# Designs tried in a protein design run: designed miniproteins, single chains, continued (6). Part 8

Each design is a single chain, and the fold is of that chain. pLDDT is the mean over its residues in the fold that is shown.

## One batch from the design tools (miniprotein)

Design m20261
Fold by ESMFold2-Fast:
Structure m20261 (fold): chain A 118 residues (1-118)
Amino acid sequence: SISLTESGGGTYKEGESVTLTAKVSGVSLSESLISWWRQKPGEPLVLIASISADGKKIWYGEEVKGRATISVDTSANTAYLHLENLKKEDTAVYYAVAFTTSKGPRLVFGEGTQVTVV
């Protein structure tokens, strides 16, 4: 009943930027903490950015700090991760994740989108 669908993945060159988009259904983003996670080849799943439901608390992981911008459009019910100055090490599957209490406290993962940096 709650789902996140990511888009914006693909093949990019070093030094380019990407904007990943997560369309959210079944819950309002104004009532959800949104986070972005990634899994690099051979590495664990890692939290890289989060934004609170009120938009006032934003966090970034050290690997992306200064290059990443997390945002939400509550009217479109869509979350974004903008990542600039792409490195080959940014090659990963990226997941949008919602934490919500609308149907009890729960964590909902999207399906993921692959970013490949060449």
Scores: mean pLDDT 88

Design m20262
Fold by ESMFold2-Fast:
Structure m20262 (fold): chain A 57 residues (1-57)
Amino acid sequence: ASKEEIELAEENAESGARAAGADPEFAKEQALYYLSKGLSAEDAANLGVAMANMKSG
């Protein structure tokens, strides 16, 4: 992944998690994990937010 993709995934995961009331740090960690598995920055961020939301419930 490019530096721009990493930054995009982190920013979108943090923002999305905060909007959802989830853990933003966990969302960023999960987004980077999925990005490392070959997901796009957008898909990785969305999945990271979903994982953080599930953990926060």
Scores: mean pLDDT 82

Design m20263
Fold by ESMFold2-Fast:
Structure m20263 (fold): chain A 82 residues (1-82)
Amino acid sequence: SEELKEKIRRIAREYLPLTDEESDRVAEQALKNREKAEKIAKEFKEKYPNMTPKQIANSVLTYLASKGEIALGAYAAVLLLE
């Protein structure tokens, strides 16, 4: 959805100084990997049951962005916050 795409763009821009076009490409790439993002969000939630959703989201975003996976990290973070 357009709303989900905008949430992903916003989260990605909080981590990296992206242009509008770059953030749009990140969100489009993220949406192509929905199942993988859902799996990662679930795994982090199960691994860290004592963390708040926001703490888990920040951890997954930082971890995946550090590996060049900002698109996947931003999508997983959005899923953890909803």
Scores: mean pLDDT 83

Design m20264
Fold by ESMFold2-Fast:
Structure m20264 (fold): chain A 80 residues (1-80)
Amino acid sequence: MSLEEFLEKLRKLAEENNGKITVEEALELTEEYLKSRGVPEELIEKILERLKKAIEEKGGTVTVEEFLELLKKIVEELTK
């Protein structure tokens, strides 16, 4: 899955859910994307755990923009 395909899938999910994506949808799509990019399973698990917590702290749903900001921050923190 390319970054462009990942972003398009996120946008589609948000359109179906009144502009927001659920924690479950975000975690599933992120796992698929990271696996397609060859990210190690152990690192994927850590990213998904932190994403779940961050989205739950926002009430269980996030916009595409909020989700992308969270994902970027988590990946940067875990890949240092």
Scores: mean pLDDT 81

Design m20265
Fold by ESMFold2-Fast:
Structure m20265 (fold): chain A 86 residues (1-86)
Amino acid sequence: MTLNLTFENLTDAQIQQLIDEAQRLRARGYNVTVSIDGDTLNITIGGMSVSLVTGQVLRAIGLGLEGHDVTVTFDGDTVNISVKFK
């Protein structure tokens, strides 16, 4: 499965935390691409298991419960998660 993550309204600290997590995933052998545009971060992760993708969806739901703007969409083997922090 492919996981596409979009994060908006990030602080510099949040950007660094997400980059560090992306680097940890690369170290674990995942194909990870990161792009930054201002306060927006886009991360694409290939080779994810259903269990790992489910974990990320549940985490995104948690952010929505904290009051952030969260969208999750499914398209075949691809899951798109968008989070706009408040």
Scores: mean pLDDT 82

Design m20266
Fold by ESMFold2-Fast:
Formats: C-alpha cells, structure tokens, sequence
Structure m20266 (fold): chain A 69 residues (1-69)
C-alpha cells in the first residue's frame, strides 16, 4: 500500500507548518525589501525559493497529506 506511516504523516504536517511560517516571513520581507534583497535572502536560505514557489510547495504537501487520509 502507498500509505505513509503515522509518524511520517506527523513529520509532513510539521514540515507544512514550518513552510507556512517561511512563506509568511518571506512575504513580510518582500514588503520591506527590494526584489534584489529578497533574491539574496533566498540564496542565503540555500535555495532559490521565491514566494510563489514556496506557496506551490506548500499546496503540493497539503494535497499529499490529504491523499493519505
């Protein structure tokens, strides 16, 4: 069966919550800083994660968790 264990579901939910925090922080930074500064921050986090891509990532994770119900 393709179902994840209960522990794996909990970890995914925690990662989703953390990703939601990152999106919120990223939006706040984008409002306060220029586009160039936001790109620099993305690089510092170790990935080119613009606001839109992070939102898509969260959406994909939410759908994934829903399928595991």
Amino acid sequence: MSDLSEEEKKKLEEYIKEAEKLVKEFKELAEKHSDEEVVEISRKVGAEIPETNMENYIEALKKFVERLK
Scores: mean pLDDT 63

Design m20267
Fold by ESMFold2-Fast:
Structure m20267 (fold): chain A 76 residues (1-76)
Amino acid sequence: IKEVLEYLKKALLALEKGDLESAIEYLEKALEIAKKVDVPKEVIELAKKALEAARKGDLESAIEHVKKAIELLENI
């Protein structure tokens, strides 16, 4: 869980800086780790939506989805 949260936070920082390449890399790593640990399915779905939005250059949607995923994971 801790590593998933760290990569989601790194992805958020990259998105806020407009660094889509780094954001995509961090989101992919968060999803790889999340697949191997017990995180809520909603967190995985939000991270997937954030990755898709980032790949399309939709910064606003990507940021919203990452923030929601972080919020849910921090409240476990």
Scores: mean pLDDT 82

Design m20268
Fold by ESMFold2-Fast:
Structure m20268 (fold): chain A 70 residues (1-70)
Amino acid sequence: MSEEEKEKYLKLGEEYKKKGEEYFKEKKYEKAREYYEKAAKYYEKAGDKKKALESEINAGISLIKLGVLK
């Protein structure tokens, strides 16, 4: 993967993470989950395993808040 592609994916991950955080704050947990999952996918593409995992955890927390996870 080129350095330019890595930077692009990091920026996309960050943008989706911020949207996930915004929706979580608004208690729109289904949208928060969706955007955190998108953030995790782009962080994985960028090779940032830590940020990908953090976004996956936040998506899981959003599902718990919706009452769909035990």
Scores: mean pLDDT 83

Design m20269
Fold by ESMFold2-Fast:
Structure m20269 (fold): chain A 68 residues (1-68)
Amino acid sequence: MSKEEIGLKAREIKQKLIAQGLSPDEASEQAQKELGLYPSKERLEILKEIARKLREIGDAFQAELLAR
Protein backbone atom coordinates (compact mmCIF):
# COMPACT_ATOMS: atom_id res chain seq x y z
CA MET A 1 0.00 0.00 0.00
CA SER A 2 1.35 3.45 -0.93
CA LYS A 3 1.84 6.23 1.65
CA GLU A 4 -1.17 8.02 0.10
CA GLU A 5 -3.41 4.95 0.45
CA ILE A 6 -2.25 4.39 4.05
CA GLY A 7 -2.99 8.05 4.82
CA LEU A 8 -6.50 7.79 3.39
CA LYS A 9 -7.27 4.59 5.32
CA ALA A 10 -5.87 6.13 8.53
CA ARG A 11 -8.15 9.16 8.08
CA GLU A 12 -11.22 6.95 7.48
CA ILE A 13 -10.53 4.90 10.64
CA LYS A 14 -9.74 8.08 12.60
CA GLN A 15 -13.01 9.75 11.53
CA LYS A 16 -14.99 6.62 12.46
CA LEU A 17 -13.35 6.53 15.91
CA ILE A 18 -13.98 10.27 16.47
CA ALA A 19 -17.64 9.62 15.61
CA GLN A 20 -17.59 6.90 18.33
CA GLY A 21 -16.45 9.51 20.90
CA LEU A 22 -12.66 9.21 20.88
CA SER A 23 -10.49 12.34 20.90
CA PRO A 24 -8.57 13.14 17.68
CA ASP A 25 -5.28 12.10 19.32
CA GLU A 26 -6.72 8.79 20.63
CA ALA A 27 -8.38 8.11 17.27
CA SER A 28 -5.08 8.76 15.43
CA GLU A 29 -3.17 6.35 17.71
CA GLN A 30 -5.84 3.64 17.39
CA ALA A 31 -5.97 4.05 13.57
CA GLN A 32 -2.19 3.55 13.43
CA LYS A 33 -2.52 0.39 15.57
CA GLU A 34 -5.29 -1.02 13.34
CA LEU A 35 -3.18 -0.44 10.20
CA GLY A 36 -0.12 -2.04 11.86
CA LEU A 37 1.81 1.24 11.66
CA TYR A 38 2.25 1.52 15.43
CA PRO A 39 5.79 0.41 16.27
CA SER A 40 6.02 -2.97 17.97
CA LYS A 41 6.92 -2.94 21.68
CA GLU A 42 10.28 -4.51 20.82
CA ARG A 43 11.09 -1.90 18.14
CA LEU A 44 9.93 0.93 20.41
CA GLU A 45 12.19 -0.37 23.24
CA ILE A 46 15.16 -0.59 20.83
CA LEU A 47 14.52 3.00 19.66
CA LYS A 48 14.26 4.21 23.28
CA GLU A 49 17.54 2.47 24.17
CA ILE A 50 19.30 3.96 21.12
CA ALA A 51 17.98 7.43 22.04
CA ARG A 52 19.17 6.99 25.65
CA LYS A 53 22.65 5.87 24.55
CA LEU A 54 22.93 8.73 22.04
CA ARG A 55 21.98 11.18 24.81
CA GLU A 56 24.63 9.72 27.15
CA ILE A 57 27.28 9.94 24.39
CA GLY A 58 26.23 13.51 23.54
CA ASP A 59 26.32 14.59 27.19
CA ALA A 60 29.78 13.04 27.71
CA PHE A 61 31.13 14.68 24.53
CA GLN A 62 29.65 18.08 25.47
CA ALA A 63 31.15 17.85 28.98
CA GLU A 64 34.58 17.14 27.46
CA LEU A 65 34.23 20.14 25.10
CA LEU A 66 33.19 22.46 27.98
CA ALA A 67 36.23 21.31 30.04
CA ARG A 68 38.58 22.82 27.41
Scores: mean pLDDT 70

Design m20270
Fold by ESMFold2-Fast:
Structure m20270 (fold): chain A 91 residues (1-91)
Amino acid sequence: MADITHEDIERISEEVANLPSLEEVADLIERYLREGKLDAALVTLQAAAANTDDPELAERLGELVRRATNSSDEERRRLLREAARLLRENA
């Protein structure tokens, strides 16, 4: 999947909402990054930020989403890896 569709966004958001842990969300982001699916990884992070019960974590994830959205592909990969690490630290 080179480009993300509205159907892909809905599917990823539903998958994230049903994942039992932040560690599994981090695993999903890292899987999409390995597959070169940057948009899917970003949508996974957006869904994680929307579904977290921790307001401080939600704010930090939201800032990473904002930065990644406005970044080059290289910087986006770096920020998404940072987000996965942050999710694991709070798992």
Scores: mean pLDDT 81

Design m20271
Fold by ESMFold2-Fast:
Structure m20271 (fold): chain A 75 residues (1-75)
Amino acid sequence: SDEEFEKLKAQIEKLIAEMKKKLEETKDPNVKSLIENYIDTIQSMVANSKDVNGAKLVLQRAEEMIKKIEELIKE
């Protein structure tokens, strides 16, 4: 449904904002580069997402990317 699709997009946008916050907080240039690549990838995937199933896959990938970022910045 359109409502479900818009809610999924809003959730993805919140995760992009979280990635941007982590990018500002990190000082390691290798971690910064990885986060920038993740942001670009998810933004591209959202822009190309046309339905609920596509948006669900983008959301899942964004959640996995956030977990990887959190593992890297715990070191």
Scores: mean pLDDT 86

Design m20272
Fold by ESMFold2-Fast:
Structure m20272 (fold): chain A 72 residues (1-72)
Amino acid sequence: MTVEELRGLPEEERARRVAEELGWDPDVVDPESGISNAQIALALLRKAEEAGYESPLALIEAQLAEAEALAA
């Protein structure tokens, strides 16, 4: 889903939709940080919107490509 499509949804629904698109269970909490997948998904959506990415998935793909380049 695009950032624009998600803007029309309530925050809770946006978090769930982003998590689902990423293949994540929104109710899963990271034991080290105490942060849920829904909270991470919402933060990724916010970052994608601020950085001008089309979707949270596009942001993740860009970050993975950059990390792979740094690891090479």
Scores: mean pLDDT 75

Design m20273
Fold by ESMFold2-Fast:
Structure m20273 (fold): chain A 77 residues (1-77)
Amino acid sequence: SEFEKNLEKAYEIAEKVAGKEAAELVRKGALYLAAGDFEKGEELLGKGALLTGKKGGGEAAAEAVGYAYGAASEALK
C-alpha cells in the first residue's frame, strides 16, 4: 500500500543517517498522525526530525518528514 511505502521510506531515511532511535520516533509520529492523534504525532515526529537533522542534516530530516506526512495522508483518505 502507499501508506506502507511512505512509512518504510520515512523509516529508511531516518535510520540510514541517524539510526534506529530517530527512525522509530519518525515511524511512531507517522502512525499517531495516521490514527488522527495529531498532538502526539507532531510531538514524536518533531523529535524524530530534530534527531535526524542533527545527525544527518536538514535535507534528510525534510525527506523523512515528507514521507511520514505522506503515509499519514494515505491512511486518512
Scores: mean pLDDT 86

Design m20274
Fold by ESMFold2-Fast:
Formats: structure tokens, C-alpha cells, sequence
Structure m20274 (fold): chain A 60 residues (1-60)
């Protein structure tokens, strides 16, 4: 369906943006290594939640 395709495209765009944000966080001199790790883990968890939400919407 067109909705499925659009949701998958949005999730892929979100993932690409998240990778860019992770790279920026890793390069940020104001963050400690521990803060960088926590930030990246949180960002990955948010992406996973969005993927699960999209999957539920598609499967319903």
C-alpha cells in the first residue's frame, strides 16, 4: 500500500538522520564519553520505538 511505502520511507529517513546525529554527538567536545554513550543508546531506543509503532500501524 501507499501508506506502508510512505511509513517505511519516513523510518529510513529518520534512521539516516539519527546516524548523522550520532556522528555529531561523537564529535562533540562538550560531552563526556559516558554522556555520548548514553545519548546514542537513548537515540537508538527512540528509533526502535518508532520502528515498532510503524510496524503495528502497517500490520493493523
Amino acid sequence: SELEKKLKEEIEKLKKRAEKVKEEALADPSLTEEEKKEYIEHLEELIKLHEEEAKKAIES
Scores: mean pLDDT 79

Design m20275
Fold by ESMFold2-Fast:
Structure m20275 (fold): chain A 57 residues (1-57)
Amino acid sequence: HLAEAEEYRAKAEEAAAQGDYKEALRLLGIAMDHYQAAGDSRGALEALEEAQRLHEE
């Protein structure tokens, strides 16, 4: 679960860099689910903060 969470977070960063914020938010949501399944509450919060920054743009 942790490795999958990190993979989806990296893909979300790539999508955001391409300006595809809808896809980035979708991928961050998947990453958060994997962080929560792994018991990594900090990772889940970091992904949430990243999603909030995208909404500011």
Scores: mean pLDDT 78

Design m20276
Fold by ESMFold2-Fast:
Structure m20276 (fold): chain A 99 residues (1-99)
Amino acid sequence: AAPAPPRTFEAYIGTRFDPALGREVRLVARVTIDADGNVVSAEVYWLDADGRRVAEGPKEIRDRLKKAATEAIEKGMSDTEIQTVLGEEATRIGRELAA
């Protein structure tokens, strides 16, 4: 049998209007965890209305979400709890960016 597939978690951080593109863009995080509980990727990127990546997000935000995922895994949290922790951290970051 094939090993369990990697699990991908997405979290919405915030939305802004981009004057250069003339449209709103959405900042999203994507964290992938393998079957062994290792964070194999962490990405933060801006999406346009068509779901196209238009820019990479800040490394500092990526590192914060990777840390939150790693700590949740180390605490033995379920996938639902990991998704909640990532969503809460993303919401916190979004509020900081809007301030």
Scores: mean pLDDT 83

Design m20277
Fold by ESMFold2-Fast:
Structure m20277 (fold): chain A 60 residues (1-60)
Amino acid sequence: MKEEVEEAIEVLEQAAAEAEELDKEAGRKVRELREEAKKNPEKAGEYARQAQELLAELES
């Protein structure tokens, strides 16, 4: 994968682990975003952003 896509996937993996610690359902949703990013690498950055937004809401 291009470096940018690889970094987005890593962000999604970390966000999934953090979300699961806070809320199991949110962790599941972030894992789904990660799987979709693997299927559509061109949208990986968008999925990473969505996961970060979800994580930020949980931390509020």
Scores: mean pLDDT 78

Design m20278
Fold by ESMFold2-Fast:
Structure m20278 (fold): chain A 87 residues (1-87)
Amino acid sequence: IEDNINYRLSRLRDEIAALQKALEEAKKLGLPDSVIEDIQRALDEAQRRLEEVEKIKSGDAENLAKEYKAQGKESIADYYEFIKKQK
């Protein structure tokens, strides 16, 4: 589990770095606002996921599992429930 959390953190940080680079290049090239907004949305979503995985590592897995289950996102809730059981 710790290895899986560290893998997800590493992957999310790599994704965020790639999206930040894409955003900078899009702005530098003067791409349409719609393209810039799409990249920004993806970046915001990746940053939100990173924050949640960091909260899991700090021991807040149970609250996140309940929140996602209430939102109907059962696959995400199951992942957090799995992490909770391993701690």
Scores: mean pLDDT 72

Design m20279
Fold by ESMFold2-Fast:
Structure m20279 (fold): chain A 72 residues (1-72)
Amino acid sequence: MPPPEEVVEKLREARRLAEEKGDEETAELLQKAIELLPSGDPRPLLWRARQLAEEKGDEETARLLAEILGLP
């Protein structure tokens, strides 16, 4: 996993992209992941957000989330 500051920046970017596309569900999951990050494991929320982005054809948001998760 990247450094916390880099993860937060990537999550904010992904949330912004989801919001621009009207995907409130993915944006809300990403906001929860950002809030959880200092004290918990955000990975389950990130996996769900990535899946929702893929289902909605948002490849850009899905790609950013895959990078944060360390996926190919």
Scores: mean pLDDT 77

Design m20280
Fold by ESMFold2-Fast:
Structure m20280 (fold): chain A 59 residues (1-59)
Amino acid sequence: GVTEPLKEISEKEKEAIEKLLKSGEGSEEALKKLGMSQSAVAEIQEILKEEARKKGLPI
């Protein structure tokens, strides 16, 4: 494995972010409260959008 801790988004973080997005609390503010960097926020949002499009999930 060549996973980098600073770059890798944990499964728990993905679940928490998904829950926050479903509640409609504003994903950027929610991610900011989690202490995520601007680049990490952008990457997480891109991943979630990609997954939503691939599976047709209502994010």
Scores: mean pLDDT 60

Design m20281
Fold by ESMFold2-Fast:
Structure m20281 (fold): chain A 68 residues (1-68)
Amino acid sequence: GEEELLKASRLATLAYTLAAEGRAEEAQRVLDEAKRHLEKAKELGADPEKIKGAEKGIEQAERVLASV
């Protein structure tokens, strides 16, 4: 459970960086991976507070990607 949250957060950060660099296609692929890890974490019963943190990271990456 918790390892999936860490992966989601790390991938969201990577997607943010790639989007900021204008690498939109790569950012989208990494963001999709982050979302898959987040969903798996929810299925495994991860801490709701930690889930919210990972969701915010993904949302921020999505916002940057949408702006390019």
Scores: mean pLDDT 83

Design m20282
Fold by ESMFold2-Fast:
Structure m20282 (fold): chain A 75 residues (1-75)
Amino acid sequence: AKVTIHANDGVYEVEVPDSKANYDVLKKIDLPYGTQLSQTGETEFSLTVRRGYSGQIPVDTIAKAVGGKATLVEK
């Protein structure tokens, strides 16, 4: 299955293995301080970073946690 992540630097698709456990990982993932992943639909997520956040946007960290890869589809 694919999930869509809306981030400050663009929109990403992540291929998630067809497993309910992987969707639960996305909901509970530990991210860098000042970032948050929020579910906005069944396959839609928003990745927010606090104002003044100077680190890298953690889309690759999210993708790796579910055994997938993030692909930038819109900037």
Scores: mean pLDDT 69

Design m20283
Fold by ESMFold2-Fast:
Structure m20283 (fold): chain A 85 residues (1-85)
Amino acid sequence: GAMAAALQRAENQALVADLKASLERIYKILEEKGIVTPETKARFEELLARLDALSAAGATPQQIRDLAVEFIAEVLIAIGEELEK
């Protein structure tokens, strides 16, 4: 019913907010270490937009989490490559 749909949207909004907070924390660490490139910044902004779009499109919480996990994995790989020089 409408109540259940509203509760799921609220849960998805809370999940997206929590993920954004975690991602912003990661970004600040990268920025403070001087390893943020214009490409990395653009990818970060694209991910935030995709999280909002998936939530608005009625994606499942699992789909939203999977997108965030995939991005975190890519960021960790990029950090590793930068540290290897």
Scores: mean pLDDT 75

Design m20284
Fold by ESMFold2-Fast:
Parts: C-alpha cells; structure tokens; sequence
Structure m20284 (fold): chain A 74 residues (1-74)
C-alpha cells in the first residue's frame, strides 16, 4: 500500500540521516491523512531502528516533524 511503501522509505531516510528526505516523506504522509498510529501499524512485523522509534515517539508527543527528525538522527 501507499502507507507501507512510504513508511519503509521514511525508515530508510531516518537510518541514513537524510534529514530533508525524512521531513518530506513524513509531511507527505500527514498531508494524506495518515496518522502516527497508521505508520506504526505499517511497520508492524518489520525490523526498524531506534531512530525510527524515537521519531515516532516524538511525533506522538506533539513534536513538530522537523524537530522530531533532527532529534531522531542526532
């Protein structure tokens, strides 16, 4: 699905430290009405890094996308 493909691309961008790409994909998902819980579900059963986990936790806490990406990559 669109959500699964984009969630995996977001995961890869975060893991590679590609800040601009991670921000762009995250904003695209949110603009299309995809919730943080939908992203988590799309990644269920997949191995993902602590960077992805931290990013998702920050978004759930109301941290803006740009700051959430920067904190996850740091």
Amino acid sequence: SFVEIKALELSAALDSGDEDKAIAIANELLANGVSVSDIVKALEGKDFSGKVSLFLANLLSGVPVEQAVKEAIA
Scores: mean pLDDT 81

Design m20285
Fold by ESMFold2-Fast:
Structure m20285 (fold): chain A 80 residues (1-80)
Amino acid sequence: SDLAQGEALRAQGLKYYQAGDYEKAGELFEQAGDLFERAGDLAGAAESYFLASVAYEQAGDLEKARRLRERALRLSQQVG
């Protein structure tokens, strides 16, 4: 399921983040966010996009970090 796949990708992203591979971590967290959003888990999507923004910021991709942070905030507002 999209939910289970999202959880698996988020866990993989965390491992890459801890290893210092911030670009790969960002990709995995972003993919997890997409899967959570498709599953209707807006809270999981918001959290995953926020984690992706942190990873991309560490990687120096400030524009991608900004876009994902804005996306996370919009989804968080929809959850209430």
Scores: mean pLDDT 89

Design m20286
Fold by ESMFold2-Fast:
Structure m20286 (fold): chain A 62 residues (1-62)
Amino acid sequence: PSPELQERAKALEESARAVAKREGFSEEEAEEMARKARELRLENPEISSAEALELAFEEVKA
């Protein structure tokens, strides 16, 4: 992946963790959402960070 995509994926990971914590998820769930969001962003560079975040939250909650 490009350096830019890697940087955006890392930023998304941190954002996902913060959002999950704000929404009242456990620390373990927040870390899972963060990892999943980063993975989805790296695997699907054509989708937005917002879309990757939403997909990660849906997978962890399901």
Scores: mean pLDDT 78

Design m20288
Fold by ESMFold2-Fast:
Structure m20288 (fold): chain A 89 residues (1-89)
Amino acid sequence: ARALAVLAAILALLAARLALKRGGREAQLKAIAAALLGIGALFLAELGRGAEAAREAAGAGLVAAEAGALAGDPLAVALGVAAAALGAA
């Protein structure tokens, strides 16, 4: 559970980074929100709150996928969706 939450958070952060580099202002703001959620998920995972970390990582993945869609980056969308799926598992 903890390892999956960390992996999901990392994928969400990678998706957010791709959206941030390629998107307009709206995509960048959503990418920043996704990055903050992903960092929060990593912090919760470090505190041993694996279930809470997984839920936050799933949320970060969804927001990162939205940012990727706004940026027109299909890889960012795919990574965000993968992060959401792993965080929900």
Scores: mean pLDDT 77

Design m20289
Fold by ESMFold2-Fast:
Structure m20289 (fold): chain A 81 residues (1-81)
Amino acid sequence: RVEELRREAEELVEEARRLIPEYLEAVKNNASPEELAELEARLRELSERARRIIEELKRLGEFELAEEVHRRITSIPASLA
């Protein structure tokens, strides 16, 4: 279902665009270890879901959208990879 995968991918890109700045701001502002751990867990879950969607989009030939999702998710700090 290409339309469903495109919608899920767009939602993930939007969520990544929101969560990544939040995490970076939290790090910059010396947020508590507990708050950072919660944000890291959310970013990790987002990365796992994005990976599955990317593979499925590639299988369907939606390479441009798969590349966009991958690019957004790879902006997540390497410490979470």
Scores: mean pLDDT 74

Design m20290
Fold by ESMFold2-Fast:
Structure m20290 (fold): chain A 120 residues (1-120)
Amino acid sequence: SMAELRAQAEDRISALVRDAAARAAAGAPAEEIARALLGGAVAMLRDMKARKVPLDIQAETLETLARALRQLARWWAARGLISEELYAFLLETAERLLERAKAKDFDGALAVLEEALAKL
């Protein structure tokens, strides 16, 4: 059902956020955590595309992911755990994902995430 697909997407995003939190608690650098989070996001979006998940759920998932990335970046910045450059980079990546979500351009969203990973 549509509700089950939404719940699965929320669970996957929650798992990515929990993994990021666990890596931070273990003392991993912010760049490494960002790489793991973005890599997990790529895998999630590729799976959703392969399963032909409805575009509305894919857009909602991208919006939730972008907001999670912004919140994580702000949390790190407030604690002095990331550079100004990495902070700006993560915020820009989140904004680009939101733009792709509005356009329902999921191939573009994947390209944004893959480009971000290549720059980390």
Scores: mean pLDDT 85

Design m20291
Fold by ESMFold2-Fast:
Structure m20291 (fold): chain A 60 residues (1-60)
Amino acid sequence: SMKEKAKQLTIEGLLAVADAVDRLLKVRRENPGDEEAIRQVEEEMDRLNKELLEKAKSLE
């Protein structure tokens, strides 16, 4: 059902965002001032955000 799909996507989305935030914080902590490493993680997060937004739209 749509409600079950929405619930699953929400849980998966929250976990993915939490994991991405944790990864960004780790890179900033372990590689302070490495702008390229930080940028790569930011690009991955931007890609994840776009994917999650498209999945959310598919459930409307």
Scores: mean pLDDT 76

Design m20292
Fold by ESMFold2-Fast:
Structure m20292 (fold): chain A 81 residues (1-81)
Amino acid sequence: DVARAAALAASLEALKYVTPEQAFEIGRGVYEAAREASKLPPDEAVEKVREAAYKIGSKFLTPEQAERVAEAAAEALRRAL
């Protein structure tokens, strides 16, 4: 499941900076976004997931940390597609 790969990558990166509960919430949001984005062409799906991961991450993370979480999610999705 490509959505699960993106969510797991986002949660693992977030765990470096936040609590397990917050990392899980970030991963859940990324999972939902990736599932919705899976209906889009691959390049658009990756950008949609990067944007969503950054937005949800920004609630708990600094901009730099949110960027790292967003890139981790996008890279995992790209490799799984």
Scores: mean pLDDT 86

Design m20293
Fold by ESMFold2-Fast:
Structure m20293 (fold): chain A 56 residues (1-56)
Amino acid sequence: GEAEELGRQAGEAYRAGDLERAAELLRQTGKVAEEEGQPAVGRTALAEADRLRAEL
């Protein structure tokens, strides 16, 4: 789904060292996952986004 694709892009950004982009993509993953009826996935992605932003 769309959340899975955004999560994949977030992982690529993280591996490239682009933590700002990775955090933004994880935030988008969280929103889309909740819209797709996957609230647990959404909460996990948003928590990871917040964690990465705290380290920036």
Scores: mean pLDDT 84

Design m20294
Fold by ESMFold2-Fast:
Structure m20294 (fold): chain A 103 residues (1-103)
Amino acid sequence: VLLTPSPLVQAVLRTLGITRPQLTPGELMNGFNEYLRSLVDSVDPNASSGDEVKDVEIKLTPVAQALYQSLTGSTKTTVTVKELQDTIAQAVQREGWGPLISS
C-alpha cells in the first residue's frame, strides 16, 4: 500500500531529495532514518554506534519541530536522537500511520 505523507513529512523527505508524492511504509521509515542520520552528521559526524547516536542532541529544524510538536505537544527545539526516534515509533505503534500521512 502506498502512503501519502503529510505536508510536514513531505518537507522532511525533501531535505533528502525524496520528492515522490506516495511512498511505501518501508520507504517512509527509511526516509526518517536517513533524515535522523543527516541531523546527527551535522552535529557529530563521528557518532557511529547505535548507542552513541541515541545520545546526540540535535537542534530541530522548523519542520522537524512542527512534526515533534504535532506528535507530543512539546515545544522543545532541541531533542536527542533517541527522543525523536521513540516519538515517531510510539506514534506509529499507537495510531498507525495516521499522524504521518495526509488524512
Scores: mean pLDDT 71

Design m20295
Fold by ESMFold2-Fast:
Structure m20295 (fold): chain A 57 residues (1-57)
Amino acid sequence: APPTQAQLELERLLANREEELERLYEAFLRIGFDEELARRVAEAILETELYVLSLAT
């Protein structure tokens, strides 16, 4: 059965979230952040960005 529009949108959101999280994490690691700190900062930034984006829609 074909996925619903809601499922497709959720999958896209999850895929984009994983990709963006990884990019931010790697960027923070590159500038000298610890693994744990890099991950937490990346997560916080992504959550804030998604929240702002959701509010603007």
Scores: mean pLDDT 73

Design m20296
Fold by ESMFold2-Fast:
Structure m20296 (fold): chain A 115 residues (1-115)
Amino acid sequence: MEELEKEVPDLEIEIRVDDNTASLGADTRVRRLEVTITVKKVFKKDENGNWVEIDLEETHTIRAESPEPMPARELVDRVVAELRKLAQEYKEKGYEAIAKFLERVADSLRAAADG
């Protein structure tokens, strides 16, 4: 708990829907949902057990598209699946803070689509 600040990565998240407005209600129909995640910085313990700030500056774009408008929930479920895969990849690289944040984003998107 005293290291909570060091477990919060510096991330930017942009969510885009058909009209470039984030409108993810349960009854909303969309053709495209895009989530762009820019991971800037994270804290990690070095070989001596000291917290070190690491600049990653990685950008990931996750996109779910349909040729016809469909419930936003279905596109959200596709994006959530990809976010969880990305979280697992960061966890495997030892970046637990980034993985936890991505899982939280996935949960938030699902909640927004559920109403």
Scores: mean pLDDT 72

